# Designs tried in a protein design run: designed miniproteins, single chains, continued (3). Part 87

Each design is a single chain, and the fold is of that chain. pLDDT is the mean over its residues in the fold that is shown.

## One batch from the design tools (miniprotein)

Design m11022
Fold by ESMFold2-Fast:
Structure m11022 (fold): chain A 80 residues (1-80)
Amino acid sequence: SIEAKLEELRERLARLGAELERALAAGDVERAKELVREIAEVHKEYVELQKEAGKMSEEEAEEKKKRIERETEEALKALD
């Protein structure tokens, strides 16, 4: 179901977030950049699925995906 897929994506985001915190604490910049990119892709998938589930409008989903892209670029620049 869509609800089960949303839950799987939430769990993936939580795991990736924990991995990112560990990479940052270890000073592993390359791994942190990889995780930032992976988190952005999973987060955009989550937004798209919320839209498909009727929990978010087309406009809200587009705005949120644009925000994710901007924040991801900012995070990657901060790690350079």
Scores: mean pLDDT 89

Design m11023
Fold by ESMFold2-Fast:
Structure m11023 (fold): chain A 110 residues (1-110)
Amino acid sequence: MEKVEKVKKAIELLRQAIEALEAGDYDRAMELVSEAINLASEVLTLSPEEVADRHQARVAEYRARGLTPLEMAREAIERAQKALDEGKVDEAAVDILTAASFLMEELARR
């Protein structure tokens, strides 16, 4: 699978994870989030430190806006799609990991 196809699949999986979460299927949501994380991790060319720095910057931006974890996840998914449309695969992968972290935070409350 090409890097672009992996990122497209990861975005699709995160959207399905939100649907599963809203349906009360928390086990399915967790499975989908885990698969999306694995796909995003496979395409990254950035160091772990650079991924962490970019992720933390995005988290700080979303939290400053007073969004809920689910709202932050949706915003991060849309940012990932935009980055992918612009050919920015590493940026899209970081946005996928950021969205996944917010979905995991929402799942931990259940």
Scores: mean pLDDT 87

Design m11024
Fold by ESMFold2-Fast:
Structure m11024 (fold): chain A 75 residues (1-75)
Amino acid sequence: SVELQLLLFEAVAGSLGYVIELLDKKIEEAKKLPDAVKSAQLVAKYQQLKAQEQAALQLTEERIAELREELERLR
């Protein structure tokens, strides 16, 4: 059903949001490292991973919007 699909995609969006928050914390921890080279490398790595998770979240939110519109048309 559209309702079940919406529930599942909203759960996925929540999980992606949580991972993004964890990556933000990891970026802040990496910035505090005394080795400037290691700090820069880890910040870059976590920023790249965050960008990938944000892209996945955007696609998930677009799918949620489509499902919400479909559900409204069925009312």
Scores: mean pLDDT 89

Design m11025
Fold by ESMFold2-Fast:
Structure m11025 (fold): chain A 79 residues (1-79)
Amino acid sequence: SERKKVEEELKERLMEEAGLTREEADELISTMSEEEFEYMIENRGEGIEEAAEKLIERYNEELSRLLTEAVDKAIEKGK
């Protein structure tokens, strides 16, 4: 199916560009909505690239949030 093809290409791109493991790539792809998948299928030539960039941004935002929480907890403990 078209969805499976774009999903596999997206997974390979995430692993290559962001250094994610198979499990991390699968987890990120699972956060995508059906609308995001439909957009990627409809815009095949650039849709996969855009989806990869957006997922990497989502991953980096989550890492930043976790880091901020860890810093805040360390500051509170350091009082």
Scores: mean pLDDT 76

Design m11026
Fold by ESMFold2-Fast:
Structure m11026 (fold): chain A 63 residues (1-63)
Amino acid sequence: MKEREERIRALEEELKKRAPLASPENAEEQKAFLKEKLREVAALVEEEHPEDTAALLKAIEAL
């Protein structure tokens, strides 16, 4: 199960690296990229925290 935590952290680091490069012109593309990566994170934690993943997916769709 620790491997899943490490994978989630790796995805978070990739998102942080991408965010600083976002420009106003590419804001929508960056949002789409972030939504996709957040969905991947939600899938990874769904087995342990289904309630949290449901709330997370709801928040992602609201973006």
Scores: mean pLDDT 67

Design m11027
Fold by ESMFold2-Fast:
Structure m11027 (fold): chain A 74 residues (1-74)
Amino acid sequence: GSPVTRQAVLLMADVGVYEIAYFMGVMSKEEFNAKLQALKKQMETLLAQHPNLPTFVRQQILTEIKNIDKLIAE
């Protein structure tokens, strides 16, 4: 539903905020990795709790989880 989709958008937006903070030197790599791992777990939980999410929203969340893994790996 719209509230769950909004939650997904806000979680994905937080990834961008932490990327900016890290690239601007405001956040350490250790803190950045920890924040991204927490967001990944929240996204995985959202997918598990909401099996009826529209396919495109589900695919977008899965794509973002893969992006987080790449960012953590450098």
Scores: mean pLDDT 87

Design m11028
Fold by ESMFold2-Fast:
Structure m11028 (fold): chain A 74 residues (1-74)
Amino acid sequence: SPLDALKQSVADSVREVLDAARAEGLSREEIAAVADLVIDGIEARLRAQGLSDDVVEELRAVGRATKDALLAAY
C-alpha cells in the first residue's frame, strides 16, 4: 500500500542517516539529536504535502521506533 511504502521510506531514511552518524563516531546523545532533526524534517515535508495529521503521526512513530532501535544497538 502507499502508506506501507511511506513507512518503509521513513525507516530507511532515518536508518541511513543514523548509521552514517554512528560510523563517524558520534556519541549516543549526538546521534539522538541528528535523529530528531531528520524526523522533524520528514514531518515538515509530509505536512507541507498535505498529508493528514493521523498519517503524519503514524509516519513520525515509525521514525521514532527506528531511532530507538538504533540507539538501543549503540
Scores: mean pLDDT 85

Design m11029
Fold by ESMFold2-Fast:
Structure m11029 (fold): chain A 59 residues (1-59)
Amino acid sequence: TLLMGLTKEQARKFIEEVGKIDPKIGAGALAALETGEVEGRAALAELKKLYPELYEKYK
């Protein structure tokens, strides 16, 4: 399944990299991704807004 053009594994790697910068945001986004597709997409959209350069690296 693609989440904003990312595979679930690419999305997880992106979130892990965000977690190295801000562990609280990373943990929340990872929890959202594991909760479901809607929650995962919302979390990824927010992370893309905060870390657009990291998002492009994993796209």
Scores: mean pLDDT 77

Design m11030
Fold by ESMFold2-Fast:
Structure m11030 (fold): chain A 62 residues (1-62)
Amino acid sequence: MTPEELLAALRENGTAALPLLYDVPSHQLRELLPYLDPFTRALVERYIPREEDTSPVVPLPL
């Protein structure tokens, strides 16, 4: 899947395209952020930690 296809899917389908994010590396998702609408960007940012890279999913401390 190309970054352009992901952008189009997120813009057109919004939440219906969220499963596609799991198939894309986190670094590539970060590169797409400047090209997204504010609403779509907020959705994508939920899948990318603000300060940490996602490799294994680590539970947040209590």
Scores: mean pLDDT 65

Design m11031
Fold by ESMFold2-Fast:
Structure m11031 (fold): chain A 98 residues (1-98)
Amino acid sequence: DEAEKELEALRASLPSKEQEEAIEFAAYGILVAAAYFEGELLLKSDNPELRKLGERLIRLADEMRRLMLDGAPRERLRALAEEINRLIEEADKLKAKL
């Protein structure tokens, strides 16, 4: 089982607090990239509500990228990550209704 093998490798190298923070920061970088991509796709929609969500996603991605570069507190980055995920879910729900 590949998943069990990866889990065992991760457990064998139990992350220190510094490694946990580095992993969280890397995950936020991936989320920012995903938010830009999704936002750009939403902006190409003929639906004005989807375009509005796209504009908000790009704006939050810009804010998160700036805060990451400025070394903002982890709680602020987490709050923005939650907001970005919420907007992506909102866009998916709206697409399903169209």
Scores: mean pLDDT 81

Design m11032
Fold by ESMFold2-Fast:
Structure m11032 (fold): chain A 82 residues (1-82)
Amino acid sequence: SMEKLLEQEMEVGVMLVYASVMKLTGEKLAKTDPEKAKKLLEETLKKLKEKLEEFEREKAPEELIEELREVIEEIEELLKKT
């Protein structure tokens, strides 16, 4: 339905903004408190992966799934450097 697609698109948009803010915050925090930065990034990653699993189960459009996968990879890479 149109309502379901709009809801999924809005949810991905919110998650992408959330991930961007958390990534920036984690990078800044890593300079003064690496342990807190790591915890923040791990929690962010958990939430993003849970949303990805939900979208895959609901057969969301592949474009939206790919956007979430890309952001998850970015957070994972940042976490490795923290």
Scores: mean pLDDT 83

Design m11033
Fold by ESMFold2-Fast:
Order: C-alpha cells, then structure tokens, then sequence
Structure m11033 (fold): chain A 56 residues (1-56)
C-alpha cells in the first residue's frame, strides 16, 4: 500500500541519516536517529516488517 511505501522510505532515510551522522563524528545525533528508527520498527505490523526486510 502507499502507507507501507512511505514507511519503507522513512526507515531507509533514518538509516541513511544515522550512518551519515556517525561517519561525521556526530555520535549523539546518530544515537538519537537510531533510537527513532528502533521505535518506528517496533511500531510496525508483521506485514510491514516483512516488506521492510525485503526492501533492505
């Protein structure tokens, strides 16, 4: 669904931003972004989780 596509894009973007922040030495920012990513992943339905696993 369009909602699932938006969630997949948000997960990818958060992972990208966290990786970039860590690479730039912004470790506190990276930890914040990873925490946000973890909270998002924990809020997903089993079907949404499967779609993200297939996209990553």
Amino acid sequence: SEEDEKIIKEVIELERQATLAWAQGRHDEAARLLSKLRDLLNSLTPEQQKKIDEAL
Scores: mean pLDDT 81

Design m11034
Fold by ESMFold2-Fast:
Structure m11034 (fold): chain A 96 residues (1-96)
Amino acid sequence: RSFRVVFKNDVNLSAGEVKEIVESIDGVKSVKFLSVKEDETIRKGDKLLVTTSGISKEELEKALVEALSEASGEEVEVLVIDEADEGVEVLKKAVL
């Protein structure tokens, strides 16, 4: 199952560091950057595509917040969107 993860705040971690942390979460299979390069720091509005197996949207969101907040030393907030629930064409173009 694939989830789009949108960062709600700037994060003092590179996209590469975020990928390694997220891929270490149980149930995460792969991570792809949608709007950021691996060498760049995460900015508010940056997006990841996370492919998972056996983990719910709520469990993934909790694991992301806990792992990234611990690694950055700051409070990290994310919006997790299930691609299967993204049925509105306008929303795809606005949020991406």
Scores: mean pLDDT 73

Design m11035
Fold by ESMFold2-Fast:
Structure m11035 (fold): chain A 82 residues (1-82)
Amino acid sequence: EVKEKLEKAAKAFRDYAEGKISEDEFLQGMKLFFEAVKEAGKEDEYNKLVKEIREQVRAGKITREEAYKKLADFAEKLAKEV
């Protein structure tokens, strides 16, 4: 169940970055991702990643699209570990 939530979230992040899904579908993906991160006990790793991504976006080092792809990569990695 946690693995399935992470895989669905990763797909939603990638598809949204590519303009393939609606904001409502993206928000559902975010909800599944947050639930799965909490259930996996990875909230600290998630918070560290989000801080790093926010700093990179604010510094102009990555785009919002690249930020969503980084979240997708994290979700895919976590799905393989649970």
Scores: mean pLDDT 81

Design m11036
Fold by ESMFold2-Fast:
Structure m11036 (fold): chain A 55 residues (1-55)
Amino acid sequence: SKKEEIEKLKNEIDELTQRYKELFAKYRQGDPEAKEEYLKISKEIVELFKKIREL
């Protein structure tokens, strides 16, 4: 069902959001390589939200 698909996508977003926060904190602490990783994850989160809106 659409509800089950949305729940699955929300769980994926939650996991990516946690990793995003960790990488962003590393970047702020002086790890510039973490910037590319959190930008990639940010893009993945946006795509998952788009999938939810299209369901």
Scores: mean pLDDT 83

Design m11037
Fold by ESMFold2-Fast:
Structure m11037 (fold): chain A 60 residues (1-60)
Amino acid sequence: SAEKKEEVEKKVNEDLKKKLEQSEKEKAAHPDLDKKEYDENLKEMLEIFEEKKKELLENV
């Protein structure tokens, strides 16, 4: 159902937001940190969340 899919999407987005806030705090504390490595890890995390969201949406 559309409502269940919206609920799943909201939950995944909320979890992602928390992870992004944590990552932003680390980056803000060390703006000159190895940005390439940091950005690569962040990108990988975003891709993992997108894949999980799609999988959950297909199973609900």
Scores: mean pLDDT 76

Design m11038
Fold by ESMFold2-Fast:
Structure m11038 (fold): chain A 90 residues (1-90)
Amino acid sequence: SAGVELYVARAQRLIAEAQALKDAHLARTGKVTEADRLLDESIRLLQEAIRLLTTPELGPDAPYRGLRLFREGERLFREGMRLLEEELAS
């Protein structure tokens, strides 16, 4: 459905952004910080959300679990990006 397609597209964009931010941070600092860990967990949750949203064979509750993981992944992305921006401003 169009709704699922929008969530999947959003999750894919957030994963790509998180990976790019982590790569740029590592290239500048050579360090892994709490921001990197939050972005890693965001990527993991968003990848699982895509799997649950795009695999109907997992059962009728899978889309609901996928949406919950998507929302948590977005939350962690925002928190990780906030911490990363604070670290970069220092």
Scores: mean pLDDT 87

Design m11039
Fold by ESMFold2-Fast:
Structure m11039 (fold): chain A 96 residues (1-96)
Amino acid sequence: ALPADAPPAEYLARAYRDEEGRVVVEVELLSGEELPELRRLAEEIARAAAEEGHEVEVRGRAEAGFIEYDAVVTGNGERQEGRYGVDRRALALLAA
């Protein structure tokens, strides 16, 4: 098994529909070093919410072998927060 001490990384993914109704996803590395699995999962979560007609902001972070996401979904002037936790092994399977 790989050690649980992978370097920290934090991403911000935003998703929305443009003027043509096309889903747009933007992903930004906020801190740490690039972790493609975390970036991809944040992007997928943001895209899925935007496809349902929400504007969404997903913040994904990796720490001590765990990957956590804070999702903020906005609609009708309201803000809803959700938290998701996955281990790195589960993420590797989702990213395949």
Scores: mean pLDDT 63

Design m11040
Fold by ESMFold2-Fast:
Structure m11040 (fold): chain A 75 residues (1-75)
Amino acid sequence: VVWGEIGKQFLEAVRNGDLEKVKELFAQAELEPSEDPAWDMLDEEGRSALELALEAGHLEVVRFLLTLKKKIKPA
C-alpha cells in the first residue's frame, strides 16, 4: 500500500463528498509525475475511492471518479 499526501487528502475529500476538493486534488496530481493516479489509490483496507464514495452516497463524486477511469486507462 502506497500512501501519498495527495492520495490521503483525495480519499478524505471523497469520503466527505467534497467534489470541489476532489477535482482540485486530481488536477494537482496531473501536474506531478504520476504512475499511480489519485483515483486509483486504495486505503489500508483495500477500499478504492469509488467504494468510499458509493458507501457514503456521494453520487456526484462517484460520477466524477467514473469519468476519470473512463479517460485514463493505465497500461
Scores: mean pLDDT 66

Design m11041
Fold by ESMFold2-Fast:
Structure m11041 (fold): chain A 71 residues (1-71)
Amino acid sequence: MEELRQKLLDFARGLARTLGLDPDEVIARVEELFEQGKTPEEIVRELADRYGLTPEQREALLDAVRVLEQS
């Protein structure tokens, strides 16, 4: 659980950097959603909706998270 959380936080940081977003804001949102008991898939959907990710970016993010969830 902690390893999955850390990998998602690292991913959120990378995503923020790629999209020109504040990494602290994106990380705080991911941590908030984890504390709410959201699944990794739900977290990705919330990030995609909030930051206006393209369908292609959203699918790539979901695939990455599903790999982490199954590990």
Scores: mean pLDDT 73

Design m11042
Fold by ESMFold2-Fast:
Structure m11042 (fold): chain A 92 residues (1-92)
Amino acid sequence: MDKLYESLSKEEQDEIREKLTKYGEELNKAFDEGDEEKFEEILREMGLDEEMIKRVKELLEKLKENVDPDLILELQGLLMVGIAGLPLSLIE
């Protein structure tokens, strides 16, 4: 994760940080409440496309079954890539 973040421009890093700070609490609330529609809406507002949103949802379903640190890191990577408007291939 850190290597991907460090490879971004300062402007992209600042945008990711600002959006994660702004939307992080709303994302956590929507996840805790099981509000899938609100969760998807927030991800779209953060700049994620439908493919990225689908992959985030798949990771969250896996996390509901077993909290795996590797899945949490993959989720963080998807959020950063989506916010920065970068292709999924950077985290695959």
Scores: mean pLDDT 69

Design m11043
Fold by ESMFold2-Fast:
Structure m11043 (fold): chain A 97 residues (1-97)
Amino acid sequence: GKEGALAAAEDAESGAKAAESGKGPTGASALGMLGAGAYASARALKADEKGLEAAEKASELANKGAMLAARAGDEEGGKKGQELAEKGAKYAREAAE
């Protein structure tokens, strides 16, 4: 619902603000937060059947992006995490349109 989307956006903003202060997450964690934001946006914007389908895909890709971003410290997962976060954002935009 709208409340869940707002809570996720608020968490993403708090993390971005902490990053600016030098206490924030690494690039990998920031990519995960971008994925969560895409999911929240898609869920807030589902108004029809196509929006619901896009929101479900955005949620799946955002979750995968967050997991790969978390693993970026162990290997070259950061690039794959970024690609999945970008895909999540694309589906969120499709849900908005």
Scores: mean pLDDT 49

Design m11044
Fold by ESMFold2-Fast:
Structure m11044 (fold): chain A 78 residues (1-78)
Amino acid sequence: MEEKIEKIKKTLKEAFIAYDKGDKEKVRSYLRELAKLVLGVPEEEITDEIIREALEKVMDYFNLGEAGKKIIEKLLEF
């Protein structure tokens, strides 16, 4: 469980690094990986809605509230 949380944190951090570099393909890749880690869904079932659900669960876990909503929109609109 602790190992899974560390992977989630690392994947989210890597998504933001890719975002700052303007690498849309890497951002999308890391968001898909995050959805697999959080929800356990296979690659072929990953949609923007599934990514949103995974991000919402991550932001809720870290108690980010409204700041979490802004982060989700920023990553999904990119």
Scores: mean pLDDT 79

Design m11045
Fold by ESMFold2-Fast:
Formats: sequence, C-alpha cells, structure tokens
Structure m11045 (fold): chain A 110 residues (1-110)
Amino acid sequence: MSLEEIKELVNSDDPEKQREGILKLEEYLRTLVDAQGRVSFADYEESPEKLFELAKLLDERAKTDPDPNLRVLARSTAFAIYWLIATSPDPRVSKKLKAKAFDEAMKYIE
C-alpha cells in the first residue's frame, strides 16, 4: 500500500477507515526499521517529507477526532513518525526536517 492510500484512509470520515489507515501506517513503519531499530529511507518509495506531512495529519486527528480511541492511536503513531525522522541516520533526511520532527516529538513529552 502506498503512503497516498494511507493518507486517504486517515482523511476518511469513516472511523473504521481511519483506524485501518493508521494500522497500515504502523505496519509500513515497521518495514522501514532495521534489526537495530534504525530507519533507512534509501529504499523509501516516497520522500521522508511525505511521512512528516502524514504525521502532521495524525497530530490534527489526535486533537480533533470524535473517537477517543482513534485520538490515542493517532497521537502514538504521530509521535513514532516524528521520533523516527528526528533520530534517522539516513542522509536523505535533511537536518532541517530532523529538527522540525524533533520539535514536534518534544511537544508530546510535555
């Protein structure tokens, strides 16, 4: 499944499709993590900037979704994406994007 298909599911007005999209995103994120827990974007079909954009959409869902269970799921997944981008050793991820992702992740621990 492409990141665009996941975005369509997360932006759906159907709570079941929103949940499906977030779960598929979590599965996708697991495929990017090596045995040492590091994320490599070398084989990433879509840019790390698109993944950051999707995390921002989840951050909004975490604040606005009427389902509290979806809010918790969206919040945890958004944090995971921000943290993976911020800590990625991959040179494909710009220093500016890593800094933005770190700033967003730090908001979750306050």
Scores: mean pLDDT 72

Design m11046
Fold by ESMFold2-Fast:
Structure m11046 (fold): chain A 96 residues (1-96)
Amino acid sequence: ESEEKLSQEELDAHTRRLLATWDTNGDGLLTREEFERLYKALFPKEPELSDEELEALLKKYDKDGDGLLTEEEALAFITDLQEKRIEELKKEVEEK
């Protein structure tokens, strides 16, 4: 499903509100732990990301290499992960 209910602006605003909720440091950056909690909040019925999967994803989106995700990097990751999970679910349950 390539059509989201939210526009790009609404998705950005929604992600910023989520980041503010899960960003316990209040610095506009997500640590590994804060990011994992955000993922669990967005995908509560999905299996938890393994440490290896989480590390690989963080390294892919952490362009600064500082172990932290900016709001922009977190937004890109969330969008990509949502699309990837939807595609995986569609492939597994396709007709249903």
Scores: mean pLDDT 63

Design m11047
Fold by ESMFold2-Fast:
Structure m11047 (fold): chain A 68 residues (1-68)
Amino acid sequence: GAAEEARRGAEAAARATTAEEAGKHGQIMSDAAQVPEAHEEGSRAGREGARRARTAAGKASAWQAFLA
């Protein structure tokens, strides 16, 4: 009924708002409780390493094609 649909709509809106608030609260807590910069710098270095490994593999393949 209309009351059920209104309740479901309100629950969906509350859930969306709660998820957004939880996201913001989680980011604030991560900034306060964890050292996210150290973690991000580690992840960034890892991503760069993986990217370089992929690039090196591509370069090796190009060199092999050149020699063929």
Scores: mean pLDDT 58

Design m11048
Fold by ESMFold2-Fast:
Structure m11048 (fold): chain A 100 residues (1-100)
Amino acid sequence: STLAEVLESLTDSLEDRQLLALELYLATLERLAEAAGNTPEQQELLAELRRLLEEARRDGVTEELLQRFEEVAKKLVEKIKEIIGEEKAREILAEHYAEV
């Protein structure tokens, strides 16, 4: 699955748990970045995702915020895939979500 497919699946289930879903998504991306060596570029993108999550906590989850979160998350995943590859990234994603 692509990151867009994962985000779409999460959004379909959000209802009363939008913030929790974003928190779990961010935690998964942090785990992926750790496996890829936590490069400065990855840390900067993670910091932006954390800022977007803080904004969501203050102002609520909007369509615009979700689009921006997806854009930043997609950039981060592409950077991670450049280092550990598509298959390893999918493996870590599956392992993390299986624990939930």
Scores: mean pLDDT 77

Design m11049
Fold by ESMFold2-Fast:
Order: sequence, then C-alpha cells, then structure tokens
Structure m11049 (fold): chain A 85 residues (1-85)
Amino acid sequence: SSLEEEFGRLMLDLVLKSRFSTLTPEEVVELTRRMIEVARRLGDPDLVRLAATLGKNALTRAYNSGQISKEQRDEALREIDRLLA
C-alpha cells in the first residue's frame, strides 16, 4: 500500500541521514512522529515500536558522536515517549 511505501521511505530517510548527514534532535523527533503516525494508520503496533526504537537509536548515536548535548538527547527522548502515549 502507499502507507507501507511511505513508512519505508521515512525509515530510510531517518537511518541514512543519521548515518551520512547531520540531523538535529528536532528533525529526529519529527521523522519519528511521522513514522508513528503512518504505523498507526496501518494498524501495526510493531511498526509503532520500531519507529520509536529507530528514533531513540538515532539520538543515542548523535549523543555518543558528540553531535548533541545530554540535555538535547534527554528532551528529544521525552518527546518520543510522549508520541507513544
């Protein structure tokens, strides 16, 4: 379906940009929000969990590589947790 294709494109965008480009915490949260929205429209709770995991992993990598502060990481992680409520 078009929603499955959209989820796949968002997932690739997050993963590839987190690896090969600079993503702000706000950009990570926004891509994660969009993936969660698509996953919820698909009715797939496993894809909702996958989206949150990918966003949190991108934030952890950005922090560990010195690209963002601990405070920026922690705030973005809280935003992702709010998306799951």
Scores: mean pLDDT 89

Design m11050
Fold by ESMFold2-Fast:
Structure m11050 (fold): chain A 60 residues (1-60)
Amino acid sequence: DLLREALQRLRGAAATAVGELARAGASPEIAIDGGLRVGQAKTQEEAMAAGREAAARVEA
């Protein structure tokens, strides 16, 4: 099931994004917002783009 697999990967990416942002020194609020955007993405590419954008905001 490609759809089921993709959904699980998006959820995993969201959790990973929150953890990575928090570990990088982001505030919990920013980390959660970034992870939420990744989790709401409809494709793997959108999830990766959302994660990178959130990380860039932390580093800015």
Scores: mean pLDDT 63

Design m11051
Fold by ESMFold2-Fast:
Structure m11051 (fold): chain A 61 residues (1-61)
Amino acid sequence: GSSLAAISNYLVQELKYDQGKANRIAQSLQADPSQVEEHLAAFGVPQNQWEETAQQLRALL
């Protein structure tokens, strides 16, 4: 639903990802929100950004 667009927009605006990468991450998180950190690692997000990014993404799920 609306959470996919919110997550995608956050990744583009705050982390400066391209729309395609942001959409893939958003779809993965919507399918399995319990694995936020694992999805961030799989898409190459730096570990020092995981805590803040995971917190924001959980708020959008």
Scores: mean pLDDT 74

Design m11052
Fold by ESMFold2-Fast:
Structure m11052 (fold): chain A 78 residues (1-78)
Amino acid sequence: SVEELLEETTKKLKEFKEQLKNAKSKEEVEKILAELEKFLAEVYEKMKTLSDDDQAKLMAVINKEIAEIQKIVKEKLE
């Protein structure tokens, strides 16, 4: 269901944000980002089974969380 996918996606993205905040090296950041990319690919595949409205809702959450992740990565790598 969209609610289950939304909950799991939100939870996992928050876990990735926490891992990135705690990363101590560029190597750790890159490893976490590779795992994030793999997770997002799985979410996008599951998203194909959803209605257009539900896909838009899920994408809105993903985009917000990814924007926060990008800020953390920039701060860690600069």
Scores: mean pLDDT 85

Design m11053
Fold by ESMFold2-Fast:
Structure m11053 (fold): chain A 59 residues (1-59)
Amino acid sequence: MLSKEEKEEIIKLAKENNYDFKSVAEKFGVSESTVKKLYLEKEVEEGIELIKEGVEKSF
């Protein structure tokens, strides 16, 4: 179970590490999938329209 503070740190470090989710995952002892999910949830929360911006919707 990750705290709100840990989630924000993970997202911040992912951006600072040039989106290297694996390194961030190792640093916090979580899976790469968890880091990726948190990042995507933050992007959605910020109101990013993925389809309109041409970002690939495929998983």
Scores: mean pLDDT 69

Design m11054
Fold by ESMFold2-Fast:
Structure m11054 (fold): chain A 105 residues (1-105)
Amino acid sequence: SASDLKLTQIGFMILTAASTVWISERLDEKQKEYELKVALTLVEHVIDQLGELVANKEISRKEALSLLDKVRQVVEQIREAGKDFPEIQKKADENEERIDELIAS
C-alpha cells in the first residue's frame, strides 16, 4: 500500500540519520557539525511525514508511537554527539518539542 511505502521510506531515513551520527564522531569539528545538521534536517522530514500519516489515519497509533520513539532516540544521539554545538542543541530541542506535540495529538 501507499502507507507501507511511506513507512519504508521513513524507516530508511531514521537509519540514515542514525548512521550519520556514527560517522560524525570520526570527522573534524566543522564537518561533524555539518553532518549533524544534515541528520537533524532528515529527522525533521521524518517527523513531518509521520504527522501526515497520523493526521490521514494511514498508520496505527501503536506504529506511530514506535516510530516516534525511534526518532526520539536518534535526536538524543545527535544531541550527545553535538553537545558542544549550540545550533545542534537548539534544533534538537525544536525536534523533541515537535515529537511531543505529535504524541499529545
Scores: mean pLDDT 85

Design m11055
Fold by ESMFold2-Fast:
Structure m11055 (fold): chain A 67 residues (1-67)
Amino acid sequence: TDDQRRRQIRDYLSASKAYQQRSDNLTRRGNDLLQQGDTVLARQYYQLAQQYSQLSQDYLQRARDLS
């Protein structure tokens, strides 16, 4: 139904935003670690940030596909 579709779009947009915020936070922590010389930990945070960024984009695309 149209109502189910609109709720699903909103849920996907909310998930996209939440994952993007997590990605941004992880990137900032990675940058801090890199400046402190913790290159291995920085890489781990960047890798996790990239995974959350990809999830954010996937949910954003799912929302667009339903629009």
Scores: mean pLDDT 90

Design m11056
Fold by ESMFold2-Fast:
Structure m11056 (fold): chain A 81 residues (1-81)
Amino acid sequence: MDLSAKPVEYVEIEGTAKSLQARRNIMLAAAKAGFKVHEVSPDVLRIEGLVTEEQREQIEKLIAEAAKYSSELTVKRRKVK
């Protein structure tokens, strides 16, 4: 059923990893949060998707981890509804 699975936000996170270790940490954080990672280049990662009410805390934690390991971070957030 479509209860808490209804998207409330669309998030696009693009980060330039500080190192190969940082890149790995970002990828692990995204995987734990259940989000797909797109490899734009060897040092640039993009994570994007629709976020449900239940996933809001997970996405906030993911953004914090991405910011911690990125030299440059761009976060675009759009309320779906």
Scores: mean pLDDT 77

Design m11057
Fold by ESMFold2-Fast:
Structure m11057 (fold): chain A 73 residues (1-73)
Amino acid sequence: MSLEEKLERIREAVENQDFARMDALMRELMETLSPEKAVEAGRLRARILDAAFQKDFEKVQEYLEKLEELVRE
């Protein structure tokens, strides 16, 4: 599975409130990153979960875009 496909699956999991699936996918993604990037990805995960809980999908999209930027660097 490509990084882009994994990010798409994370988006779908968040939209469906499947936080267990999101956590599993985020863990797999973070294992492919440097330790510094993995820490930042973990912070973005927390922000995505908070925004999704509040149904603030505009912020969810913002944090997912930041996650994609982080992964591409």
Scores: mean pLDDT 79

